# Designed miniproteins, single chains, part 100

Each design is a single chain, and the fold is of that chain. pLDDT is the mean over its residues in the fold that is shown.

## One batch from the design tools (miniprotein)

Design m3471
Fold by ESMFold2-Fast:
Structure m3471 (fold): chain A 56 residues (1-56)
Amino acid sequence: GAAELARQGRNAAEAAAMTRGLASVSEEAKRAATEALQRSGNGFQAGQEGLDRAGD
């Protein structure tokens, strides 16, 4: 629905803005930010999968 399209648009805009912002900083800062995002995403997904299996 419209809410889902708006959410996807907002996430895409935020991702693009973050990527452009990181382009203006050092390579180390970009790698650190990327690793933090990956750790957050991986941790959430792994936690959800583990909880789903344990709850079943």
Scores: mean pLDDT 63

Design m3472
Fold by ESMFold2-Fast:
Structure m3472 (fold): chain A 106 residues (1-106)
Amino acid sequence: KKSILEKYIDKLLEEVREIVEKANKGEISPEEAVAKINEIMSKILGAINLAVNTGWISKQEAIDLLNKIREELRKIYEEATDPLVKAQLAKAIAIIEAEIARLKKQ
């Protein structure tokens, strides 16, 4: 159900925010933060694709959820201070935008 998926995605986005906060404080390297963000983004996209492909959510519900993810990633991008971490968040946003466009075209 969308509510269970939304809670899971919210948890993963909070993990991205925590990673960016740790990188901003110098508690982890920018390279480590980039690797962790990539891993979490793969989980987010995998969960949404699985939910759409199994009929747990509609294409429109997936688009709505991806728009929320994009908005949250933009906020996290504004909080990031390291150029490498910012570049990775910008790449993540671009991937989400491409996925929204793909779903709208079908």
Scores: mean pLDDT 89

Design m3473
Fold by ESMFold2-Fast:
Structure m3473 (fold): chain A 64 residues (1-64)
Amino acid sequence: GAMAERRRRSQELAREIAETLLKSYRDSVIKLLKEAGIDPSKIGDLDDPQAEDELTRLAFEIVR
């Protein structure tokens, strides 16, 4: 019904917004790492929560 279709569209839009924000965040972190002379490929797959934790740790080391 119409309610189910509206819910589906809202979920699709929320997913697209979340993906866009996550990509912008990752792009910003990658840029900062490159400026610091760190190769982002060393961190591995950014979709892995472990890789995100390593990115956070490296960012802290850079800004200390």
Scores: mean pLDDT 62

Design m3474
Fold by ESMFold2-Fast:
Structure m3474 (fold): chain A 67 residues (1-67)
Amino acid sequence: KEVEEKIMELIEKASEYAKQGNIDMMNKLINKAKKIIEKSYTGDEKKKKINKLNRYRDWMIEVGRKT
């Protein structure tokens, strides 16, 4: 699953930046993952993956606020 792997790579890297307090880079990487999902999935799968991505983003923002 090359697409799924790419999305996870971006999420992992975004998490790394969030832990460093670099919310700007975290948001850029999350936005890249979102664009990949929007191009690669449709219907319920797209919605499910976007919702999961948004949960990761919200968690990362909270982590960055504490750092």
Scores: mean pLDDT 80

Design m3475
Fold by ESMFold2-Fast:
Structure m3475 (fold): chain A 90 residues (1-90)
Amino acid sequence: DLEKLREAIKNKDADGVLKALEEIYQKHKDDKTFTKKVYDVLRENLDDLIELINSTKDKAKRIVLKSTAIGIARVNFDLDFEKEILENVK
């Protein structure tokens, strides 16, 4: 399911990203290791993630994606990741 998340990010598929995140959290909601693996995937694919969010036509989905990325950055104490999202996403 981490592969589905990575694939959706590379393909600029906002709905695919949201679905992959929901499936991961439903399967692994109590597993902190998977929360970190999600963070690692987003961090490794930061440029593609920013492009995906900025290309998302639905404003509500764009806000959810941006807020989710910021939340994951904060939980993992990655201030640089948070800054990149805040400065480069509408």
Scores: mean pLDDT 82

Design m3476
Fold by ESMFold2-Fast:
Structure m3476 (fold): chain A 63 residues (1-63)
Amino acid sequence: DDEKLLHSIPQDKINRFIAGELLLGSGWSQREAARVAGLSVGNLSRIRKALREKDYETMRETL
């Protein structure tokens, strides 16, 4: 159940990731977005790929 997996991730981590995505959408660098999200640039890229593929298990493990 993808929704159950998503709900298992702490809300503060989800909120930080959303903030990072908003910065990327506004033209900020991947480094700055990753810093706001509390992730490495590599982990931010991995989570973004997992979301495109609807791989919520990888997203949960990486966040």
Scores: mean pLDDT 76

Design m3477
Fold by ESMFold2-Fast:
Structure m3477 (fold): chain A 98 residues (1-98)
Amino acid sequence: MSVETVSRYTGAALMGIGVETEAELGIKSGKKVDPDLMKQNIESAMELVEEVFEEDPEGGLKAARVLVKGAEAATKLNPKMEPYRKKAEELLRKIEEE
């Protein structure tokens, strides 16, 4: 496993956790969270997950699971996030089927 792969894994996991935390905070505090920012964070995390999976399939799988949880939380905050939740779930499914 390369240093670059470890860095991408950490980035993907942190992005997923960030999306989940932002969505949960928005739900609990009633603060509006920018759905475009959540969309960008989910899409960026998906790219990092795919890169990690090429070098470390187990790490990629774990990161994909965190991303799906983040996307689910975002969808609960804003139903317009449903297409991005589906994309995250499709990425997880592809990784699990490899």
Scores: mean pLDDT 67

Design m3478
Fold by ESMFold2-Fast:
Structure m3478 (fold): chain A 87 residues (1-87)
Amino acid sequence: SPATEEEVKEILREELTKLGISEELIEEMEKLSPEGQLRVIYAALVPVAEEKGLDVGEGGRKGYEKALANMSEREKELAKRLEEELR
């Protein structure tokens, strides 16, 4: 449901804060729909995890593929910035 997606978004935001992601970037991501924020997170986290030798699992790969298929240009810009801040 939309409420469940908002709750997941909140948890992911807290985790991004713990990872040292800038408040400015988190605020820009919060302007996206819940689906848009999840697309940005998948698009950025999966490449960084794989670069570090971590297995993202089948669910992570499917989330990444769905993100790339449905991302807007704005979501792509934010995903690139998030990927850079995670490195």
Scores: mean pLDDT 79

Design m3479
Fold by ESMFold2-Fast:
Structure m3479 (fold): chain A 72 residues (1-72)
Amino acid sequence: AGEEKLAAGDYEGAARAYLEAAREKLKAGDLAGAAEYLANANYALALAAKDPELKKQLLEAAKYYREKAKEL
């Protein structure tokens, strides 16, 4: 799972795994599950990012999707 890659420091691999999981949730009509995985993917991308401004934008995107998952 993406969580295992994240724990191992493979942030790009974690992001990819979370994005694939989000796609499968969208195919199944699980919008809340998709939003949770999109939040995790953006967080993993933020950890991989070298540019401070991009990192900030990715962290804000992660917070946005996490909050949306609670509403769905």
Scores: mean pLDDT 84

Design m3480
Fold by ESMFold2-Fast:
Structure m3480 (fold): chain A 91 residues (1-91)
Amino acid sequence: MEEEVKKLIEELKKNITPEDIQNLRATAARLKELGHPLWRVYEAVLLLLEGKSIEEIAKELDMDKETVLRWVYEFLKELLEYIKERKAKAA
């Protein structure tokens, strides 16, 4: 799982735009303001893009490491698919 998450993050870095990062930050902030627990998934992805480890993220978000890995893995798969599909349509 950790190796798969690392590969997804590296692939995301190749495809993500500054606008995508700003949208992730805006969504995280809004979800946190609303008290919606999904803000932690967005924050975890942003922290991974900054180069923080899964262990550091789990500690910072007060979450179990395995839960962070699972949530981040599913979220990154969906996000990367969305970004790649958008790029394909733009061509």
Scores: mean pLDDT 80

Design m3481
Fold by ESMFold2-Fast:
Structure m3481 (fold): chain A 91 residues (1-91)
Amino acid sequence: SELEEVEKVLEELEKTILELSPDGKATEEQLEEALRIVFEKHPNLSEKEREALGLFYLYTLILSKDGLATPEQLEKAREITLEEIKKELEE
């Protein structure tokens, strides 16, 4: 399903961010680098997958404390993004 494809790409972005931030504190620059890596690996992303990646990035920035994103904040941002995309797919 489209929702499952979105979930997979968000999980890949989260994994990429965690790999770039082994100390568990991702900077905005590391978030941007992870997003770039995911887009380069997947040139055929759907519009909905691209939207989800952008929303995940935005929510991660909003939830970040002192400009640093923890694994818990990344998980929360992913959950919020999935619920938002799910609502759009139901309308």
Scores: mean pLDDT 85

Design m3482
Fold by ESMFold2-Fast:
Structure m3482 (fold): chain A 61 residues (1-61)
Amino acid sequence: SMEELKERLRAAMEQGGAATLAEVARLLAEGVPESAIVEALESLGFSRENARTAVAVARAL
């Protein structure tokens, strides 16, 4: 659910940028759609451009 995505990403953000990217990478590996991750990151204060960049970086990990 969107609420679960937001909770997981918020917890990772509290641990810093590396933890946030690792959580995005895990969500991608679990089959969570990029669009859902971007929407969750935007709801947590990311711009759409920064959210998309975070997903792109996480894909390269």
Scores: mean pLDDT 88

Design m3483
Fold by ESMFold2-Fast:
Structure m3483 (fold): chain A 66 residues (1-66)
Amino acid sequence: APDKPSPLTPLEFRAVKVLAENPEGVTVEQIAEALGVSKGTAERILDRLVERGVAVKENGRYRLPP
């Protein structure tokens, strides 16, 4: 297969789970509150997930791709 398992940290894995539970998308602040981290940390986590294709940013919110 062309894809390999993503090397997700526990925080990144939790972020993916939150995105999966919110198919319409979540804001950086919502992820920060859900994970108990700062907004800056949440932005870095979401940025990495978007960069590796695990998440997408649409209309100011983040969600899992179809």
Scores: mean pLDDT 76

Design m3484
Fold by ESMFold2-Fast:
Structure m3484 (fold): chain A 80 residues (1-80)
Amino acid sequence: SLDEIVAEARARLEAGAPWSEVDLWVAQRMVEEGFSPEELLEVLVRVYELRIAWAERHGLPQEQLDDLRRTLATYRELLA
């Protein structure tokens, strides 16, 4: 389910997996499970929310946070 993919993505990010690896893993699982484009966007929104929260906790540079927030805003607009 979407919730299971997001929960596993969260666990991988908290375990220190690279964000690019988590992105590829999420995309692969969603394709394998036959998710719709809308379901893919929903998971991407939730995964980027997790990344922003992680990045804020770990003091990532503002420029990187701004890039993540811009990407999240784009995914949210595509879902609307």
Scores: mean pLDDT 78

Design m3485
Fold by ESMFold2-Fast:
Structure m3485 (fold): chain A 93 residues (1-93)
Amino acid sequence: SELEEDLKRAEEEKEKALAEAEKEGKLELLLKGAEKYKKALELAEKGGPKEEVEKLLEEARKLGEEADPGKGIYWAQVIAGTEKLKELLEEKK
């Protein structure tokens, strides 16, 4: 219940950000940033090299900053985090 409510709120914030980015022609930058962040999470989960994880996180931050100045890695975390929450909820079924 609580995880589903948190996921819904995160999805609503994500949808608004993606819609605004699409209007400004920045949608691809946000999506690329989220992809870099997901790769960093997967690499960290597998115990991969810290330097490679940090490089992916910095690339995600730069893409996010270009798409929405002042937000840095924030939108990549929201997008990737929302996807991870959905996966966790599906695994419990």
Scores: mean pLDDT 80

Design m3486
Fold by ESMFold2-Fast:
Structure m3486 (fold): chain A 97 residues (1-97)
Amino acid sequence: PPLYRLGPELQAFMETVGYTEEVYTLLQIAEAIGDLLKKLYDEGLVKAEPGAAPEDWLIDLSSTPLAKLFDKDVITVDELITHIGNLFEEEAVEVPS
């Protein structure tokens, strides 16, 4: 699979969720997002409002290092996924394998 070198903001995200590699596959990035969401849910930082779709669930980042990456204390799950995708498109470079 293609390997990518990440920019500094996305690398800091990966390190925050426990990934310390120099290059990543898209699957590893997706797994890191899943690991983060599970950790935040288990810590009680994800709130499902009545009737809200999963993409609209709220994440409280105020007690996490991630608040600085998003410049917000509360985001939606969709905002998290979109922001990581935008950082990938802006900063990631495919490396020859």
Scores: mean pLDDT 79

Design m3487
Fold by ESMFold2-Fast:
Structure m3487 (fold): chain A 99 residues (1-99)
Amino acid sequence: SELEVRLEELRYRREILERTRKEVERGVITTDQLLLLRSLELHYEGKADFYEAPEDTPRVNVRIELSEEEQRRLLEKIDKLLEHLEREIRELERQLAEL
């Protein structure tokens, strides 16, 4: 079902975001992880319908070392995004349980 596919996608994004959080705690992030964070931000800001990653976007995954301030800001952002993901996952699980 469409709900099951959406739930699987959100669970997968949660797993990647949790792994991203652990890397940020170690003071590192990749450009692919930054793109994931931006995509999730746009989704939860209600701007998801206007965000389209071009097929031709160059994909060079670069490791970035974080300052203490950048690390703190990214952890705060990730924690908020995890709260949004958990809320959406919980709602979809509720909807599926009613079927």
Scores: mean pLDDT 78

Design m3488
Fold by ESMFold2-Fast:
Structure m3488 (fold): chain A 55 residues (1-55)
Amino acid sequence: SAMDEAIAQKALDSLPALSTLPRDLALALVRKELESLPQEVKDAVIAALEARLNE
């Protein structure tokens, strides 16, 4: 749990840098990073990235 939270937080902190990449690549990298995390955490971080990419 604490380790999963740290990985999720690190991914969230990386969103500004990831949003400078092509959308498909940014999404693929986030999906790979979060692959081992719970579905709810994965969905939340991906939704946050997609919100940034849609702007």
Scores: mean pLDDT 78

Design m3489
Fold by ESMFold2-Fast:
Structure m3489 (fold): chain A 58 residues (1-58)
Amino acid sequence: GEKLTILDPEKSKLLQALGLKAGEVVEKEELARRIEEVTGVPGDLALRLLLKEGIIEK
């Protein structure tokens, strides 16, 4: 599946809520699911914003 690298989790309250660290690699679909379950934010929307801000990368 698609993988995403966490670059700057301290710039995202969503990623901080998930306990993610800089340099971690996560599956895209799993990250979206965890964001939705923990924060209630739609995962696809959250991922688009995090990619746009350079907080995560493909």
Scores: mean pLDDT 85

Design m3490
Fold by ESMFold2-Fast:
Structure m3490 (fold): chain A 81 residues (1-81)
Amino acid sequence: SLDEKIEEIIEKAMKEAGIESLSENTLNSLKEFARKLAEEGLSFELIHQHIVLILEYIKKNNLEIKSVEELEKVYLETILS
């Protein structure tokens, strides 16, 4: 399923970024964001790469993400800015 694939991508991305755990709010925001990217036509490989960059940014700046809207702002700073 799409949800199972997204969970797999996030788990792999966390390992690559050196993150052992995330809050439930941050995990849920990442899952919703990844679903949105998939629905907009991004490949799973590209979604994986983008999630790694987001997680590395979160780790570097000690950020807590509470919503998908906050995550979209991080995405713009890491990838689109």
Scores: mean pLDDT 83

Design m3491
Fold by ESMFold2-Fast:
Structure m3491 (fold): chain A 65 residues (1-65)
Amino acid sequence: SAADEVLEAGRRLRELEPVAPESAKPYIDKAREHLDRAAQAPTDEERLKHAREAIKYIEQAESLL
């Protein structure tokens, strides 16, 4: 569900933030921006779109670990 994807992205971001290198900061900032947009989204379709974008940025940040 959209809610499950938002929760998973938020969990991964919280685990990533304390260990991420400075080079990952732009990806972490973009992931947070999309999660904030998902939280404010008026529809499940828009919520899913932003949750999935957040996950893509999280994966890019994780690749720098």
Scores: mean pLDDT 86

Design m3492
Fold by ESMFold2-Fast:
Structure m3492 (fold): chain A 96 residues (1-96)
Amino acid sequence: MTLEEDLKALEEAEKDESLSIEARIQIEIYRMRQEGHSDEEIAERLRELAEKYKESDPVLALYYEKAAVQIEAALNNDLEAGAAKVAEIDAQIAAL
């Protein structure tokens, strides 16, 4: 298969409303990696998406923030602090 065919399939999968928000975000991350984006660029993009959706879809925004925190923690080798921040975000999602 060509990279273009794989990217198109991933883009369609991101729009599958039957998938959980977390699964769709993981597909989006995988697509960005296939397009040649670095993990630093992906984390920045996820932060931008969290800010974009903050007012219109706060649950989606929190899931984007959670994904960005997980990537940033891996990049910084700070998995324990990342896990603590993820737990805070999960508590915020549960409170909505």
Scores: mean pLDDT 78

Design m3493
Fold by ESMFold2-Fast:
Structure m3493 (fold): chain A 60 residues (1-60)
Amino acid sequence: SSQVALATSQAMSRVWQGIRTGSVELAEEGYRIAAEVAPLSKNAQSAAEYARYVAEVLRG
């Protein structure tokens, strides 16, 4: 759905901002957004997995 696609895009935007600024909190926010719609979309599932990975890398 358009809402799922929008949420996935917003999640990835947060993840990329987290990478750019070194913010764990932004990567975690991206994870939260993607996780909410993950059951409805493989793209959202991949976004959630990537966001979690980024958050762990940023934590050290």
Scores: mean pLDDT 88

Design m3494
Fold by ESMFold2-Fast:
Structure m3494 (fold): chain A 73 residues (1-73)
Amino acid sequence: MSDLEKAKEYLEKAEEARKEYEELLKNKPEDSTGITGEALRAIGYGFHAALLAEKAGDKELAKKAYEVAGGKY
């Protein structure tokens, strides 16, 4: 698997975790454990995707991955 392919896979996982995080905040804000878990998944996968995308030379993908991780580039 190339760095670019792996970056796309991790970004997809980060986006899924971000969606779950936002869904929990809206529908189940008392689930602090679930919210924290999905936030950490989004951050971890997002940063990993960003680093792999930068290594592959895809700066746009890296920027998107950093944004999904919860940071502005």
Scores: mean pLDDT 79

Design m3495
Fold by ESMFold2-Fast:
Structure m3495 (fold): chain A 113 residues (1-113)
Amino acid sequence: SSRAQELLQRAIEKAKEALEYAKKALEAATNPEAKKHLEEAIRKLQSAIEHLKKALDGDLASAQQAVRDLQDAIAHLLRAHYLDPKASEYASKALEKAQEARDHAEEGVKALS
């Protein structure tokens, strides 16, 4: 539907913004454990973007996988935010955008169902 496509496109936009901030957080990070969480968050955000792109064609399973990938990215971003004060500002911005992406993706799943 046009509504599902609009929501999924907004989710892609927010996930890309989250990815940009997560990369900046990784560059700022000095804590090795925080770096590992940021690398995982980046991988999950990239996976979510690819699944959201497939979901634009009406693939409900891809939309559901994107929500799971975004939830995983959010968990990793939150951990990096608490572990590394130097990465914290960018990790917090990435977290905010990833949460917005998840909310749009969840509404997209409902619109596809």
Scores: mean pLDDT 93

Design m3496
Fold by ESMFold2-Fast:
Structure m3496 (fold): chain A 76 residues (1-76)
Amino acid sequence: MEAERIARETRELSERHAALARELAALRARGETDPALEAELEELGRRLEELARRGLALGNYEPALAVAAAVAAAGA
């Protein structure tokens, strides 16, 4: 079922996004930055947003919650 695949993919990407966000925060705490890591976070955020839209169309709220978490982590 499409909704189940979207939920699984959203969970996987959300976990990766959270891990990279923590890594970037640790770098910033040391006065360092990683533009490649920042770009990867932006790409994952876009993918999560697309999954949220598709999930909501199928009555699945999990992708939308993952996007909300990603936006919070990004400092928006």
Scores: mean pLDDT 72

Design m3497
Fold by ESMFold2-Fast:
Structure m3497 (fold): chain A 90 residues (1-90)
Amino acid sequence: MITVEVRAVGPVIAGPTSVTVTVTAANGEKYTLTEAGEVADEAEARELARAAALKAAQAVAAQDGVELEVRLRSVDTGEEVEVEVELTRT
């Protein structure tokens, strides 16, 4: 089973937010998922990032070894922050 934990997130701006997840499979193929949401605080931003990262990882779950890059973008300001996520296998 694949689980995703958010380890770190940069400064979060409240309001409309896009999350973009890029999954790189062991064979070098990339899958990109973009979702939109609204966040009031860092906790909501972390959950948006975690949920999107889990969906993206599950979409490529048939591949061994995946890397995740997760970015949050404020729709209002255009600022982007990186989210550090960890995949755990159980």
Scores: mean pLDDT 78

Design m3498
Fold by ESMFold2-Fast:
Structure m3498 (fold): chain A 59 residues (1-59)
Amino acid sequence: MVEELVKKMEEDYRKGLEEAEKAAKQSPQQGRDIAFEAYSKYAEMKRKVKELEEQLKKA
């Protein structure tokens, strides 16, 4: 369960970085915003996944 989520999270993060690079070519500001959002989401999900894993072990 969590493993599938982690895989998707990593894939999304990678795609997000590619989108950020593409956007940065057209608008550096947009690229930076997208990159920051990807980082922020990845970090938050990583923390949530760890907490969820603990809960799932009990469920």
Scores: mean pLDDT 78

Design m3499
Fold by ESMFold2-Fast:
Structure m3499 (fold): chain A 116 residues (1-116)
Amino acid sequence: MTTGEKLFNKYLSDFLKPGDKASDLVKGSDDVTIGDLLDYLGAEEEAKELGKELGVYNEDSPAEKAVAALLNSLKEAGFLDVHSEKEFKELADYLRLVIDPTATPVVLPKDYKLPK
């Protein structure tokens, strides 16, 4: 299990699951998916600044912009209480996988060992 996955399970697992509706995060979005939330947020400047602060922003990566926008929305809503840049960055990396696993497929090495 990654540190990002541990942080997700601790803080966000009750709010964010693959295929969950954006209504779980944003009032009035009852028929919206997490994918639609990325378009709804439209917060490119806020996402950019948050991503830069977290050290995860890639100016040319829509996924990183989307993850930063989602994290900003969750932070403003009071769902996110993470005190270190490292933990926030690891959470952002895991959220990228949860939001778009088809665009960011993870392939484990053949010699991958489960962490103790």
Scores: mean pLDDT 47

Design m3500
Fold by ESMFold2-Fast:
Structure m3500 (fold): chain A 81 residues (1-81)
Amino acid sequence: SKPVELAREALNLAYEGKFDEAIEKAEQAIDVAEKSKNPGDVLAVAMALKDMIELAKEKGYEEQAKRFEELYNRAVKLASS
């Protein structure tokens, strides 16, 4: 699905250390998932965000990690609604 593809692109960018680009793609993934109303897509995006948080923290990008945490919290709220 589109949100899962965007989340995968975001995670790949995070693996490359391109955290600002990863945040932009992750925001797009959540926006599309929110419009799709598919709980499976929302869960997949949330799981990818959790991995991106861990990667950013591991590499010392604390501000970017906080941005991913904000997006993760948004995805969790969307999934629980």
Scores: mean pLDDT 85

Design m3501
Fold by ESMFold2-Fast:
Structure m3501 (fold): chain A 65 residues (1-65)
Amino acid sequence: SDQAKTVVQELIKMAREAGLDDAADKAEELLKQGDYAKAALVATNALMKAGVPESEIAERAQRAL
């Protein structure tokens, strides 16, 4: 859906801001393939491993909608 695409784009943006360019690039590839669920998972997992709180990720995703 358009909303899923918007959320994935915001997660990719967050990953790039955090310096997680490899994860952001992988998520963009999945987004181009239409695999929004895997794209979101890749970006979110990278952000969480980098120490970004899940609550902050969720808040930014919600604000993008």
Scores: mean pLDDT 87

Design m3502
Fold by ESMFold2-Fast:
Structure m3502 (fold): chain A 76 residues (1-76)
Amino acid sequence: MIKKIIVFFGEEAAKLVKVGSNAKDVIKRLKELGIPYEIVDSFLEAIKLASEKSKEYDVITIAFVDENDIITKVIT
């Protein structure tokens, strides 16, 4: 079951956000690198956010996270 959706911004995030990774570990690494992310409640909100940020970032990654904080699906 998907518990949250996270939107990551930029090419560096796209390289680090992988299916099977623990989302907490990925977020910690991205914070250390100064890479922005946002947690959203729905895929529709993720699409709206990606559309709004598309002028600022060429690459935007949407990650689906399960109840155990595992990334189960990634869209770039």
Scores: mean pLDDT 80

Design m3503
Fold by ESMFold2-Fast:
Structure m3503 (fold): chain A 69 residues (1-69)
Amino acid sequence: MSPEEIARAEEELRRLEAQAVAAAKAGDVDAAQAHLDRLRGVLDELVRRGVLTPDQAEDAYAEVRARVE
């Protein structure tokens, strides 16, 4: 991936985290889960592209999940 594509993916991850946290605080469990599922998809693509290790992606997902639970 290019540095620009990585930066764009990082911005998308931050937006999805903020949206998941906001939905969870509003009590919208379905919306929070949908944002977490999209976040997982972005992390999986970064692993596929060799930008993240599977362990790094799992740690990142666990951190966001902890904030919404």
Scores: mean pLDDT 84

Design m3504
Fold by ESMFold2-Fast:
Structure m3504 (fold): chain A 89 residues (1-89)
Amino acid sequence: AEAEREAWLREVAERLGVSVEVVEEELRSLGVSGRSAAELREALRRRLEELRERAREAEEEFRRTGDQRALARAVALRLEAALVERLLE
């Protein structure tokens, strides 16, 4: 379990060209935690769906209201979703 988690973190870090510490900081910033690689991947998939949904809602709010804060929120959520997609590759 822990060995599989560490192996997955190393694999992701190597794929992204960063350190394992950077990957762990990104997971923490995303609010994602798990004791195993499977738990982490499941949490990331769930987070990705949430971020995509929230981005769509913010884009819809911007179209309805013209509020630039809604647009900024949508852009930020889309960038976070792109990061999660890279972690899951």
Scores: mean pLDDT 85

Design m3505
Fold by ESMFold2-Fast:
Structure m3505 (fold): chain A 100 residues (1-100)
Amino acid sequence: SMEEQYKRIEDLILQLYTEISDIADATLSEEDKAKINEILKETMKKIAELIKNRAPIEEIEKVVKEAYEKIKTLMNEEAQKKLDEIYKKFLEKLKEVKEE
C-alpha cells in the first residue's frame, strides 16, 4: 500500500540521516557539523510535508538528492566517498520499495 511505502521511505531516510551524522561527527569541525545538522533538519521538515500531502515518491527523491549535493560540498574527499557509498545504498533500497 502507499502508506506502507511512505513508512519504508521514512525509515530509509532516517537511516541515511543517521549515517550522514556519523560521517560528520567523525570528520568535520563543529561549525560544519552545525551546517549539516541544519540541512538535515530542513530536509526532514520538507519530506514530512511531502508525505503529509501524498506527494509523488519522485518529489521526495529530489529533496533527498538536493540535501545530498549540499552536504557533499561541506565534506573532504574521504568523507565524500563514504557519503557517496551510503547514498548509493539508499537509492538501491528505495528502488526495491518502488518495484514492489
Scores: mean pLDDT 86

